# Ledger of designs, part 8: designed miniproteins, single chains, continued (3)

Each design is a single chain, and the fold is of that chain. pLDDT is the mean over its residues in the fold that is shown.

## One batch from the design tools (miniprotein)

Design m8244
Fold by ESMFold2-Fast:
Structure m8244 (fold): chain A 56 residues (1-56)
Amino acid sequence: SMAEQEALAEETERLAVRLYLEGAISLEELKQVGELLKQGRAQEALDFVREREAAA
C-alpha cells in the first residue's frame, strides 16, 4: 500500500541519518539514499542502508 511505502521511506531515512551521524556512511552515501527515496526506490535505499549497517 502507499502508507506502507511511506512508512518504509521514513524508516529508511531515519536509519540513514543515524548511520551518517555514527560515521557508518558518508555524506555522499546519505545523499544517494535521499535520491533513491525521491525516485520512489525505497526498497533499494533500505537494502543499501542495511548492507552498510551490517558492515559497520
Scores: mean pLDDT 84

Design m8245
Fold by ESMFold2-Fast:
Structure m8245 (fold): chain A 101 residues (1-101)
Amino acid sequence: DMMEQIIAWLREVGVKEEEIKKVESLLKENPSLVPLLEEQLKLIEASSPSKEKRQELAKKLIEALELYLEAERLRREGKFEEAEELERQANQLFKDALDKG
């Protein structure tokens, strides 16, 4: 189960259990976000070998998940342009975290 692997990774890198529970709930309610989060995890592992940096990037992933969730809500309401803008912001948050080493 890819969701279980994501949750295990968050726990391993030191994300607080309260935040992990929020992520698990979000992914259960929005399973379409699981593949997106998997791709972000691959980028983290490829570009951030330190545990400290992994924890920082994990926090940015959680922030980006909140924006992805809001984008999915907007798509369900037919607000596709607003959804695309939030998804772009989520992707930018993650990229900024990677660039600020």
Scores: mean pLDDT 77

Design m8246
Fold by ESMFold2-Fast:
Structure m8246 (fold): chain A 72 residues (1-72)
Amino acid sequence: LSKEVEEIIKEREEFEKKVEEMMKNLRESEKFREMMNGPGMKPFSYEKAAEEILNLENEAKKKLEEELKKKE
């Protein structure tokens, strides 16, 4: 059980690293720079993208909890 939890934690860490890389690429992109120079939508657009990624993580957690409940 603990071993399975550790594997899930590792997969989550890997997912977080991928999200961080995506965010870094977004910051370096010309599109992101145009957003930075544009109207005040720049901070909220970036934060919205982060929120959507976090929502996907939460959905994955919920699915995992339901799967664990079924395996009882």
Scores: mean pLDDT 65

Design m8247
Fold by ESMFold2-Fast:
Structure m8247 (fold): chain A 59 residues (1-59)
Amino acid sequence: MTFTKEQLQRALAGLPLNAAERAALMTYAPTLNAALLNSFLKFIKREDLAEDIIQALEA
């Protein structure tokens, strides 16, 4: 599974992320798939947002 930059932008707009976290995710957006997203969120200690991002993309 891959995420488009626009899909990720919309998902992130509704989430409780700080400016640095948003900037980091947006930088990686073109190369992120589900596995890479999970690893990245774990790296920044925000793996709690993985389900929220998936839910927002499905909405």
Scores: mean pLDDT 67

Design m8248
Fold by ESMFold2-Fast:
Structure m8248 (fold): chain A 74 residues (1-74)
Amino acid sequence: SSLLELEKKRKELGKEIADTLLSSFLRELEERMRKYGMDVAAFREAVARGDAALVSEMFGEVMRKELEEREAKE
């Protein structure tokens, strides 16, 4: 076995770990979106096509709704 094969396997493992963590984060975000009646299907489409601007906008909307809910209960 060569150093190059070890490096390739290390990169593949790193991608699998990153993909798992990203999937977990996206699932948590989708649950938060569902709580506020947001369009999870539109969010999934934005993520799938790499629309960082729309993903960022929808994340900001969740954060605003969570802040408003906290203020309404205090």
Scores: mean pLDDT 77

Design m8249
Fold by ESMFold2-Fast:
Structure m8249 (fold): chain A 70 residues (1-70)
Amino acid sequence: SAEKARAAVQQAVATARAKLQELLAKYPGARVETSVDATPDTLTITIKVGDTEVTVTADLLTGEVTVTVK
């Protein structure tokens, strides 16, 4: 469903933004890297702040959003 895909993308972007803000508050002055990979079926947002990596993955078919922290 296009509506599920849109909702998943919006949720993933909002989640990634919140995580980035949280990490910037915890690690002021740390090196920041962000990347976005999109396919027809998935959106993956990777945020690196210092030694912390957060990956937010949206399944555009199911609407599931998953967050992994390393």
Scores: mean pLDDT 84

Design m8250
Fold by ESMFold2-Fast:
Formats: structure tokens, C-alpha cells, sequence
Structure m8250 (fold): chain A 80 residues (1-80)
């Protein structure tokens, strides 16, 4: 799973991937991830990496950035 892969990464690799994710993700997705991390008290870097992997998978499946944002927003609404 993505979570197990993230846990197996070095701190340096995780930080680099999180920084890349923050730069490459739409601003609205980064804001949703920050809200989730704050609400659940989880590591924001791990959530950013997970969100980036999910967004890239959705883009590869042919979803637009708008469709991806709507799907992620619905997930956040179900969690909050």
C-alpha cells in the first residue's frame, strides 16, 4: 500500500517527496490536505505524498484537475 511505502522511506526521501507534492499539487488540494492534517493531527508530509500519488493516478486515468478537486473535496466533507 502507499502508506507502507511511505513508512519504508527515509526521512530525507519523505521530506523531498512532500516538498515536490506541495509544488505540483493544485493549491486547493494542498489547502484540503492542510485542513485534514490539522483536524486529525496527522503528519502533513505523509498526507501530501499520498494526495500527490492519488492525483497522479487520477490524471493518468483521464480525470481533469477540476474533477480531481471535486472528488477530493467530497472525501474531505465525509471525513470532517
Amino acid sequence: SAAAEIEAMSEEERKKLAEKARKELPKEVVELVEELAKHFGVDIDDLLIGAHLAVEAMRKAGLSDEEILERLRKIVEEEL
Scores: mean pLDDT 76

Design m8251
Fold by ESMFold2-Fast:
Structure m8251 (fold): chain A 95 residues (1-95)
Amino acid sequence: MKPKVYRRPVVRRSGEADVESGRLTVSLSINTKKNDVVEVYTGLLFPDGRYEFLEKRTFKAKGNSTVNVSVTVELSPERARGAVLVGEMSTYSVD
């Protein structure tokens, strides 16, 4: 069966940049309706509005469940300064 894609409104959150440690964290939460494939996209947003994609994680989640994902990225202090970590989560049903 062709997977039915439901992209809900983007859940986007940003973590506070810790310039000294270079550590950025974003936490995302989504409710599943059926056995869904969950896609998590993580990127950096810079003060000039430029977005850099960092990673995509894909995993299967049970139906009628809440999926909580926390992404932590460690950057050089130079890159941490002024950068905001943004996360986006979407799901699609596989049946």
Scores: mean pLDDT 64

Design m8252
Fold by ESMFold2-Fast:
Structure m8252 (fold): chain A 107 residues (1-107)
Amino acid sequence: MGDEEYKKAVDAYNEGNYEESIKYAKKAAELSKEDPRKKGLSLLLISNSYYKMGNYEESTKYTIESLEALRGDPETARLTAAVAIASSLSEGNYEMAERLRKKLDEL
């Protein structure tokens, strides 16, 4: 469930339509409430869209929510956190990196 909305979110993201990507990814996450992996991936797409828009606070929030949704899939959660931390550090966003590292330690 939510596969069509997720596809629309990915298509919008690839076209640079980050606001539209966020709208569809939010719908995909809502439709995927009982599928932690699909919910986590949808939340991660929201996070990536905010990151591309320079909204690092919202990006951090949605990455943390994605990690929580992926708690039952620790390998995917740890990889997601590692990539997000590396991206945050490369942009000089040390607060984002610290918050993500703290959430990773709670998984």
Scores: mean pLDDT 82

Design m8253
Fold by ESMFold2-Fast:
Structure m8253 (fold): chain A 99 residues (1-99)
Amino acid sequence: SAMAEKEREEKIKKMLEKLVEESEKYIKEKLKKGEITEEELKSKSLEELYEELRKIAEERGEEAGLKMLDLIETEDEESAKKILLAIKLALEEEEKKKK
């Protein structure tokens, strides 16, 4: 039988809540190691982070990445910023390993 729309929305919400929690842990770990500063965290706007990550996903042809970014945009500004910042920091860490 078809799932109720509400059940899908509740699953998505729980997924996003977990993503926020994991993003906060990742950022705190980076701060603890001195790999990023509080000032660097404050210097990034939501719009800048969104545009940078969307461009990367488009250049890589990652349709799932684009859908995830659209979903993150439905979160409050603070939660969205945490998720996008954690993703950007992870991508920058991978790039350093390739150089």
Scores: mean pLDDT 74

Design m8254
Fold by ESMFold2-Fast:
Structure m8254 (fold): chain A 80 residues (1-80)
Amino acid sequence: MKVIHIEVRIGEDGRVEYKFVETGEVFRTLTEALLHAGDIGAQHMRETGEVPKFEFSDGTVATSLLEFMQWLKEVEAKAA
């Protein structure tokens, strides 16, 4: 089963950043991070028939898109 690692950090401007470790891509909005995660998930599902897991830098693991969305909302709420 594939695991996608996401590093959530505070940037130099005090804003939340979402880094996809495997691709090196960094997003500064929840919407962009969700769209990119959805694209990775859809591509992996097409290639393997399996949904990847998303693991965050705090050790939290999302096993579904719903869990991923809920976790990102909580991160944004804490950063605000």
Scores: mean pLDDT 70

Design m8255
Fold by ESMFold2-Fast:
Structure m8255 (fold): chain A 65 residues (1-65)
Amino acid sequence: GKDELIKALEGGLKAMEENPEDEVTVRAGLHELREVDEEVAERLEKLIKEKGPVEGMKEVLEELK
């Protein structure tokens, strides 16, 4: 549900802020999100490509709140 998405995104954001160039962390987070909500995962992937992982994650988190 939405709470699982928010928790996953908050964890991913923290990990990405510590290592913003860690593609393994980005891929793992996207895979986990796709299992919870595919549309949110696709939105996040697009925002990561446009704004980078940290800013993309922040924007998706704010959209979900």
Scores: mean pLDDT 74

Design m8256
Fold by ESMFold2-Fast:
Structure m8256 (fold): chain A 86 residues (1-86)
Amino acid sequence: MSKEELLELVRERLEREGFPEELIDTVIDYLEKNEIYNTYHIDTILTRLISFRPETVEETLEILNEVKIIEGVPEVELDIEEPPFV
């Protein structure tokens, strides 16, 4: 999967979950600037965003920074070739 395809899947998922475009753009920009293309790290970000439903850019950035510190969830084993959030 290309980086562009991965970012498009993230955008589509957040749009489907009802996030405003400003917050979606914040997430995509953060992923690109920090070169976050690990599907497990991205899945953790999406899971937290969907659970917490941030309403501001600041709240969204706090969640993104917290996940970056954790560097993704240590789920255990890579048994799926497809992103778990698709």
Scores: mean pLDDT 73

Design m8257
Fold by ESMFold2-Fast:
Structure m8257 (fold): chain A 77 residues (1-77)
Amino acid sequence: MAAKLDAMIAAHSKKTGVSFTPDAKDIIWKFFQSQGGDFTKVDQVLKMSSDSAKKDGSKTVQPKHIGSAISQIPSSL
């Protein structure tokens, strides 16, 4: 589980050109556990948080970007 989640974060960082802070990764992991291991919702959070970081002119995704992304995920996608 952890290895696959870390691989998804690394692949997303490579594709988008932004890096994730250790604190942001911890929040993503906790979110993943709270959603019962839903990789689709994790992928959505990774995309939205990266977009939020880029909008802020940041090259790193921080906890605030993850929190914003999570708050924008509807109960159903």
Scores: mean pLDDT 77

Design m8258
Fold by ESMFold2-Fast:
Structure m8258 (fold): chain A 90 residues (1-90)
Amino acid sequence: MEKELRELAREIGELIAKLDPSFDAEKVAEETLKTALEEAEELGIPMELVVEAARAFKRYLEALLNGDEKAKEEAEREAREIAERIEEHQ
């Protein structure tokens, strides 16, 4: 799971940099991975939920970049459902 999360963080960083070039893709990827791992460990969140959240966020960013409003709405809904599941884990 750590390798998968690291790869997702890199992809997310690249997508964020494409949406806003003022962001450094590598730096965003490192900060995203660090925050996700630290918060998951502190809150006892299963790594599977962290990876699921990262995938939903990646789909959201891809939808924004492609102007796909339906995919964007679907990704937002998935992210909200995952956030609720994480909150219930606390």
Scores: mean pLDDT 78

Design m8259
Fold by ESMFold2-Fast:
Structure m8259 (fold): chain A 69 residues (1-69)
Amino acid sequence: SAKEEFKAYAEKLAEVDPSRRQEALEAAEIASKQTPEQIKKGAQTAKFAYEQARKKAEEEKRKEEEEKE
């Protein structure tokens, strides 16, 4: 479960930045060889990184809209 969750988040991160797709998949593969505890931590970190990137993109769109209006 933790392995699949981490891999799913790595793929989602790669979706927002295709240039990092291979890097994200490699990180997930390396993490999957670690203990379940480390895999869970990796999954949490990937989730936070994805949410941060999404929030920043949304804020940037909002600023662009305000400037033009």
Scores: mean pLDDT 70

Design m8260
Fold by ESMFold2-Fast:
Structure m8260 (fold): chain A 70 residues (1-70)
Amino acid sequence: SVQDALGQAILDSARTLQQRGQISPEAAEQAEQAARAGDLAGAVFTLVRASSPDGRTELAERLSRAAAEA
């Protein structure tokens, strides 16, 4: 489903952004917890709010791709 695809994309994005230093470990964990609880909007909000400008661009690209492929 689109929700399952977006949920996975959020989890993958949080991990990738953390590994690249674009987001703090704490913010990545908060976003992952929200996504696993089914709060996709809260997870995206957390990632956008905590990410660097480059991280926000990558997040937008990853989420757009996941939505298109779902």
Scores: mean pLDDT 82

Design m8261
Fold by ESMFold2-Fast:
Order: sequence, then structure tokens, then C-alpha cells
Structure m8261 (fold): chain A 71 residues (1-71)
Amino acid sequence: SAMEEANKKRVERMAELYKEDPEVAESLARMLFAIAKRHIDKMSDLELKEVAEIAKVAGDDKSAEELEKLI
């Protein structure tokens, strides 16, 4: 779907950011994970999946797995 393609492109942009500036990418991924954890009941499965995939491309597999089990 168009929403899934947009999600994929945002994850790809984060992967490129991680390649260029891993510290910034890690900080952004951690911030997004913290927001998702605070508002878990208000987030869609697609939003949770996007945050999980962003965490994974930023090297945070544990945070990604924690969100993936909620989908």
C-alpha cells in the first residue's frame, strides 16, 4: 500500500542517516522508541512497526523486538 511504501522510505532514510552520522541516528531512534513506549495504546500497528524498524536499522535490536511483539 502507499502507507507501507512511505514507511519503507522513512526507514531507508534512517538507515542512510545511520551510515552518515550513527550518533544522531541512534539518538533519534532512542527518542522515537521512548515516545512509542509512553503512548503505546495510542499507536497503530503500522506506527509501531515503523519505530521498531527504525530502532533495528540504528542497531537497537532489543527495542525493536520489544515493539514487534506488540504487533
Scores: mean pLDDT 82

Design m8262
Fold by ESMFold2-Fast:
Structure m8262 (fold): chain A 106 residues (1-106)
Amino acid sequence: MDEELLEKLKKEADKSAKEAQELIDKIESGTPEEGYKLIPEAVLAVASLGVSLIGFSVLKLSSKKEGNKKIQEKAEKLADEISKKLNELGKRLEELRKKTLEELKK
């Protein structure tokens, strides 16, 4: 049963999402000069969250082959939630990238 692995993947994904959210919030609320140092860290946190989707996708396929519908449904729900969060954070990070490039042109 892959329930322990599902919980471990969820904890790592939640941690990466929280770190990305906190870094993006700091960049958005701070000065452009402070934001420049945090953008690379935010990119790494968002990338880590994206890699977590691979884990959930593999677990979903594995649980489907074993006929474990409960684990399959949980993995699919968590993958959807992470995908939505990744899309949101990615859009915010792209807007911060544009703003940073405009400030650097001054």
Scores: mean pLDDT 77

Design m8263
Fold by ESMFold2-Fast:
Structure m8263 (fold): chain A 68 residues (1-68)
Amino acid sequence: SVAEGLRRGLGGDLEAVREALRRTARDAGIPEPDDEEVERAVRTVEQGVRDRLAAGLISEAQAQAFLA
């Protein structure tokens, strides 16, 4: 699927986001986010990149480098 392809392309960034979210929760003394919450955060980041591209705030090359 397109979503699975994007996640594979973001492999390192996805793992970094996952670890950062869980570490932040641990340091703050709140429950660690589950995989669904991590996926929601990743989707929000992906949408933010697309929105910035559509608004002309970033180049297509910058968006492609982040998403691929």
Scores: mean pLDDT 65

Design m8264
Fold by ESMFold2-Fast:
Structure m8264 (fold): chain A 86 residues (1-86)
Amino acid sequence: GQSELDELIKEAEQLLDEAIALAKEALKSSKNPEDVNKAIALTLRAMGLKLDLELAKKSGTLTIATAQKLIDEAKEIIKEAKALLK
């Protein structure tokens, strides 16, 4: 229902903000070119997903399935960023 979708949107927003913050932190802490490039890619991916979420919210096209996919993708970015932070 709408209440379930609203809760998933809030979770997606929180996780994407966390993903962006962790990817930026990984970028600041990275010393070698490979880790820097990975951190840049993670930051851009997280920011792109947040843009997709905002556009879907504005257009009213966001579904439970798309919100769950954004949550899953945000969690993967968080995992990869944390691995760079070690």
Scores: mean pLDDT 89

Design m8265
Fold by ESMFold2-Fast:
Structure m8265 (fold): chain A 98 residues (1-98)
Amino acid sequence: SLEEIKEEVLKYTRDFAKKATEIAKSLPKEERNELINDVSRILILARQMKDETDKEKVISLLEEILKIARRIAERYPQVKDVADEFIKKVEEALEKLK
């Protein structure tokens, strides 16, 4: 169901954010701040998704989350593995909605 998929994505997002912010602590200040900002944007989008009842709007929010996550995976080698895992899980959720 839409509600189950939303709950799973929220869990994946929280797990990703926790791991990414921990890795960020070992990065230079500028890269750390940029990564934290990108992760914060994902958290904001996930929060919007939680309150959304329109399936098409949920899909749009998930696609925006994926764009940011893919950018993170490309820019930060240290976080690539955790970002790739998150991307795969969100892509699987998106496929179930389409």
Scores: mean pLDDT 89

Design m8266
Fold by ESMFold2-Fast:
Structure m8266 (fold): chain A 77 residues (1-77)
Amino acid sequence: SLVERAKELLLKGDFPGAGTLLYHAGHQEAADLLSQAVRAAKAGDEETARHYVRQLAEKLGLSEEDEEKVFELLLSL
C-alpha cells in the first residue's frame, strides 16, 4: 500500500517523500496536513506543528508512539 509506505517514510523523517506518496494515493487532506506541519515546524511554531501532526496521525491511524516520533523528527528540521 502507498499509505503504508508513506507511514514508513514519515518514521524515517522523509517528509517530502511521504507527502508525495499520500498525494498520489488520493490522501490529499493528509498530504496537506503534513505540509502544514512541516511549515510550522520550520517556523519554530511547535504548538501549531503538534496540532497538525495530531490531525495527520488521526487520518493515517498512527499509534501515539509513532505520532510522537514523527513530531520529534519534525522539530529536528
Scores: mean pLDDT 88

Design m8267
Fold by ESMFold2-Fast:
Structure m8267 (fold): chain A 89 residues (1-89)
Amino acid sequence: SKIIELLKKAADAISKGNYDEAIKYLEEARKLIEESDLPKDTREQHIRVLENNIKLVEKMPEMSPFDQDVAEAMVRASLSVLIKSLERE
């Protein structure tokens, strides 16, 4: 799906240090989830996950390299769970 493609592009952008690009992909994915036919509770949960990831990525440019690596791992794990959920729906 387009949402899954955007989440994968966001993860790739983060790995390359392209945080502004990653945020744009995550915001587009959030909009598509909001406009989707998913159950209300599922949509709200997925939107919260994306909003939390966007806030974390926004802070990454100011982090040390070690903290950036930890934050990247956390975001990638979070997005992987979201992708698997969307593949089951």
Scores: mean pLDDT 88

Design m8268
Fold by ESMFold2-Fast:
Order: sequence, then structure tokens, then C-alpha cells
Structure m8268 (fold): chain A 60 residues (1-60)
Amino acid sequence: MEAIEELRRLLEELPRPQAIVEAVKYLKDMGISGEELVELARQSGDEKILALAEEVKMLE
């Protein structure tokens, strides 16, 4: 899913605080809930992406 690749890109290219802000914007633009994002991140098996998704979910 494109959402996981975008989160990975944000983590690679941005400092963590900026990555979180951009991930929240991406979530709203794509109409993805924080819960859906966390589940997708969990399925990816990437702990860094899962941690970012959990932080994005807390901001809802």
C-alpha cells in the first residue's frame, strides 16, 4: 500500500518531528484513519514505521 511507502520515505528524508506532521497531513489527504494506518504499519513488519503510525494515531 502507498501509505507505508510514504511513511518510509518521510522517515528517511525528514527529522522525526517533521515526519510526524507530514504523516498526519498525508493521512487526512488520503482519507485513511489512524487505526487503519497502524494496522497497515503492523502488517509491514517495520518497527520504525509502526512507531510513527502510532504517534500519528495519537494526534487524532
Scores: mean pLDDT 78

Design m8269
Fold by ESMFold2-Fast:
Structure m8269 (fold): chain A 108 residues (1-108)
Amino acid sequence: GTNEIINRLIGTILRIIGVIEDLKRETDAAKAKQLAIDELDAAIAVLEEILAQTTDPALQAAIRAAIAQLRALRDALLADKNATIQQSIDVLQQALDILMALLRSVKP
């Protein structure tokens, strides 16, 4: 139901916030990049599960758009062999903005 979708999105948002805080204390850029990619992959998986359970065409379109944006962020970060810790944080901040926008589109 709608409350389950909202709770899953909030859970994903809180996890990303936690990883951003962890990355602010990280000193290894390669480890920071991997942590960011792993969290993006986890967020994408949650959205794909929500998409499979959703019958509202408007919400389906919003979720597909969010998945596409998150995949683009993940693939760009993965391809960047010189990604800094700050770039990994910035990518997760952009993912957070995408998920917050999606959360606002879900009707109570």
Scores: mean pLDDT 90

Design m8270
Fold by ESMFold2-Fast:
Structure m8270 (fold): chain A 74 residues (1-74)
Amino acid sequence: RRRETLERIYDAVKALVLKNGGSLKGITQRDIAKAAGLALGTIYRLPSSDIAKTITAAAIEAVGEQLKIEGSVK
């Protein structure tokens, strides 16, 4: 199901961005596929708009979590 595949991509991107200090820099589609346990071809079969939306949403959430971690009371 498309939703299950997109959820795997979401979780993978979120985990990779958090591991990378809140940055998408250096994260490739191959890295996402490997982390999600998906074949790269599975990602290519999804609509590009759905992939972009999912990656963006995951990155925003991961950055939000990173900002909470960096937030200190001064």
Scores: mean pLDDT 73

Design m8271
Fold by ESMFold2-Fast:
Structure m8271 (fold): chain A 101 residues (1-101)
Amino acid sequence: SVSEMSLIQLWAETWRAAEARGALGAAEIAEFYRRLFGEELSPEAIAQMMRLLDVDGSGVVTREELLEVLISLAEPQGISREAIERALDTGEEPVLDRPAP
């Protein structure tokens, strides 16, 4: 089963694998969804996911674009921006900074 915390952890692992480039491309997005669903998405589905994540049209998903997505998933769960940034930078599993309501 996939929880928001597991999804955040998988994104953090995906980001760290591409950290040397400073951005995620279509290959990293494809690997994320393959790991998430256990099957490969079509090239068209990957391109659509890239367009949804790449809000400024740069052709890649930047750290800031990924942070905004993860924060939108994490804040309702009581996980702070600082915890998400720590997970992206160190690979540490994000922990609750405060209990979710």
Scores: mean pLDDT 71

Design m8272
Fold by ESMFold2-Fast:
Structure m8272 (fold): chain A 118 residues (1-118)
Amino acid sequence: SLEVLKEQSKRTKERLEREGASEEERKREELIFEIQLKALELKEDAENSEEVRKELEKIAKEVFGLSEEEAKSGKARNAAIFYRAALEAGLPEELALEIAKKLYEESKTVEEFFEELE
C-alpha cells in the first residue's frame, strides 16, 4: 500500500544515513521510491477512473506508438504508468521512455522492475 511504501522509504533513508551512504546513493534511492509512490497512486487511480485509463492509453498510442487494441492491454498500462510516474519524479524523458519500452516488451509491472534493481 501507499502508506507501507512511505514507511519503507523513511526506514531506507534512516538506514542509508546510519551506514554513511553517499549523497548520490541517497538521491538515487529517493528517486526510486518517488517513482514507486507515484506509480502506485496512478495504478489505484486507473482502477477507479475511466479518465485516467484513457490518459494512459493516450500515452501508449502517442508516445509508444501502439495500436488502439494494444494500448488497452495490461502491459501497455503498466508501461504508461511507469513513464508518467518517472517523468513526474524528474527522470529524463529519454530514460523514462527507454525503461517503459523495456517493461512493455518484457511484460513487467513497475513493482517487478524495481525488485530486479534491489
Scores: mean pLDDT 80

Design m8273
Fold by ESMFold2-Fast:
Structure m8273 (fold): chain A 87 residues (1-87)
Amino acid sequence: SIVDKVQAIVDAVEGLSPMGRRLLQEILEGIKKAVEEKVPLEEIIKRLENAIATLREMAADHPSLRADLEKVAAAVEQMLAVVKEAA
């Protein structure tokens, strides 16, 4: 399922701070909820694309958080690929 694949992506991410881990878990829970509530896949895709854009802007604005935010963004890009393949 989409949920199992995105969970595996989150579980595979190493070297995140507690803040980065919490942020990634919040994004994962958002995807799980959207799938459970039967939100259209194109809407989930748009939400993930917006999340990636926001993470990149935050990384640009906050150099001290950049490494964590870049790792979270990379994981969200992998989640986006999973949702796009299911659409």
Scores: mean pLDDT 87

Design m8274
Fold by ESMFold2-Fast:
Structure m8274 (fold): chain A 70 residues (1-70)
Amino acid sequence: MTREQIFAEAEATLRYLKVLLDAYGELREKLGIPFPTSLEEGEKFREAVRKHLPEKAAEMDRLLAEIDAI
């Protein structure tokens, strides 16, 4: 793993976490959906993001693809 790959992965991961936290905050504010603390809640959270925040779901999918490409 090169220094450039480490930096790129770190940046992509931080961008993904930012989008994830923004989605969490928006879903909690609008729908009262809590932060997932279990696998089952995590699945419901992902479905809620896709349903109510499709643009953020697309952004998250894009960032995960960038991480996988590193």
Scores: mean pLDDT 75

Design m8275
Fold by ESMFold2-Fast:
Structure m8275 (fold): chain A 120 residues (1-120)
Amino acid sequence: SARAAAARAALEDQRRRIEAAAEAALKALEEGTPEEAVEKLEDLANEARAAAATARGLADSLDPELGAAARATAEVLAEEARRLEEAKRLALEDMEKAKRLAEEATRRALEAIAALEAAL
């Protein structure tokens, strides 16, 4: 349907934004300063929050079953955004721990988006 196609396009855009922000954040964590890592992790956390808002908005426009799946995805994305805020704090103390946390949060965020895309 046109609604499902629009939902897939919105999720694809959010997935690409998270992937790009994650690449920048992980490079800063490996090769940059802690301050650069904090900036890029903030960008990544903001993209995860934007994706959560997108999934929440889709829940209101989808059939009840798909709406429940979209709400579940939004909750995962919001939780991973909070983990990225923790990675931002850790970057000033332990760049290696921040990198591991950011990699795990990114993986879970992208898996949640992919699961919702597959359900559409």
Scores: mean pLDDT 90

Design m8276
Fold by ESMFold2-Fast:
Structure m8276 (fold): chain A 87 residues (1-87)
Amino acid sequence: SLLEMYEHLIATLEELLAALEAGASLDELRAIADRAVAQAPEGHRAMIAQILDELLAGLERMSREEAIQMLRTLIAVEREAAAWLRA
C-alpha cells in the first residue's frame, strides 16, 4: 500500500539521519539505502530506490549540518503525508 511505502521511507530517512548525526560516511549511508531498497514493499522498490538515489546525490553536495537539516525537513513532510493517508 502507499501508506506502507511512506512508513518504510520514513524509517529509512530516520536511520540515515541517526547515522549522519553519528558521523557516518557517504558509503555507510549508501549501504543503509541499499538495504532499505532490498527490504522495500513489493511494487515500491523502484520508486524508493529512485528517491534514495536522488537524496544521496544531494547529500554528497551538502555539508553534514545542511544534510541533517534537510533530512529533518523531509522526515516532517513524509510524516504529514503518512498522517493524511491514515486519516
Scores: mean pLDDT 85

Design m8277
Fold by ESMFold2-Fast:
Structure m8277 (fold): chain A 69 residues (1-69)
Amino acid sequence: MLPSEAEILLALGEIYRGIANYLESQGKKDEAIEAYKKAIELYRQAIELGHPGAEENLKDAEKKLKELE
């Protein structure tokens, strides 16, 4: 079974969130901010395509971005 476009976007968002978490742990704040912004954009696209499960991921990423800014 091929994943839906929304599922692919959610998966990409999770990858960028993982990158952002790693960069944050390394003290690379500006790079972490950029990765969280990419994750947020991908989660929003997944929600728009009908994957409501991405809403919690979006909320968590937005909270992290706000803490870093």
Scores: mean pLDDT 83

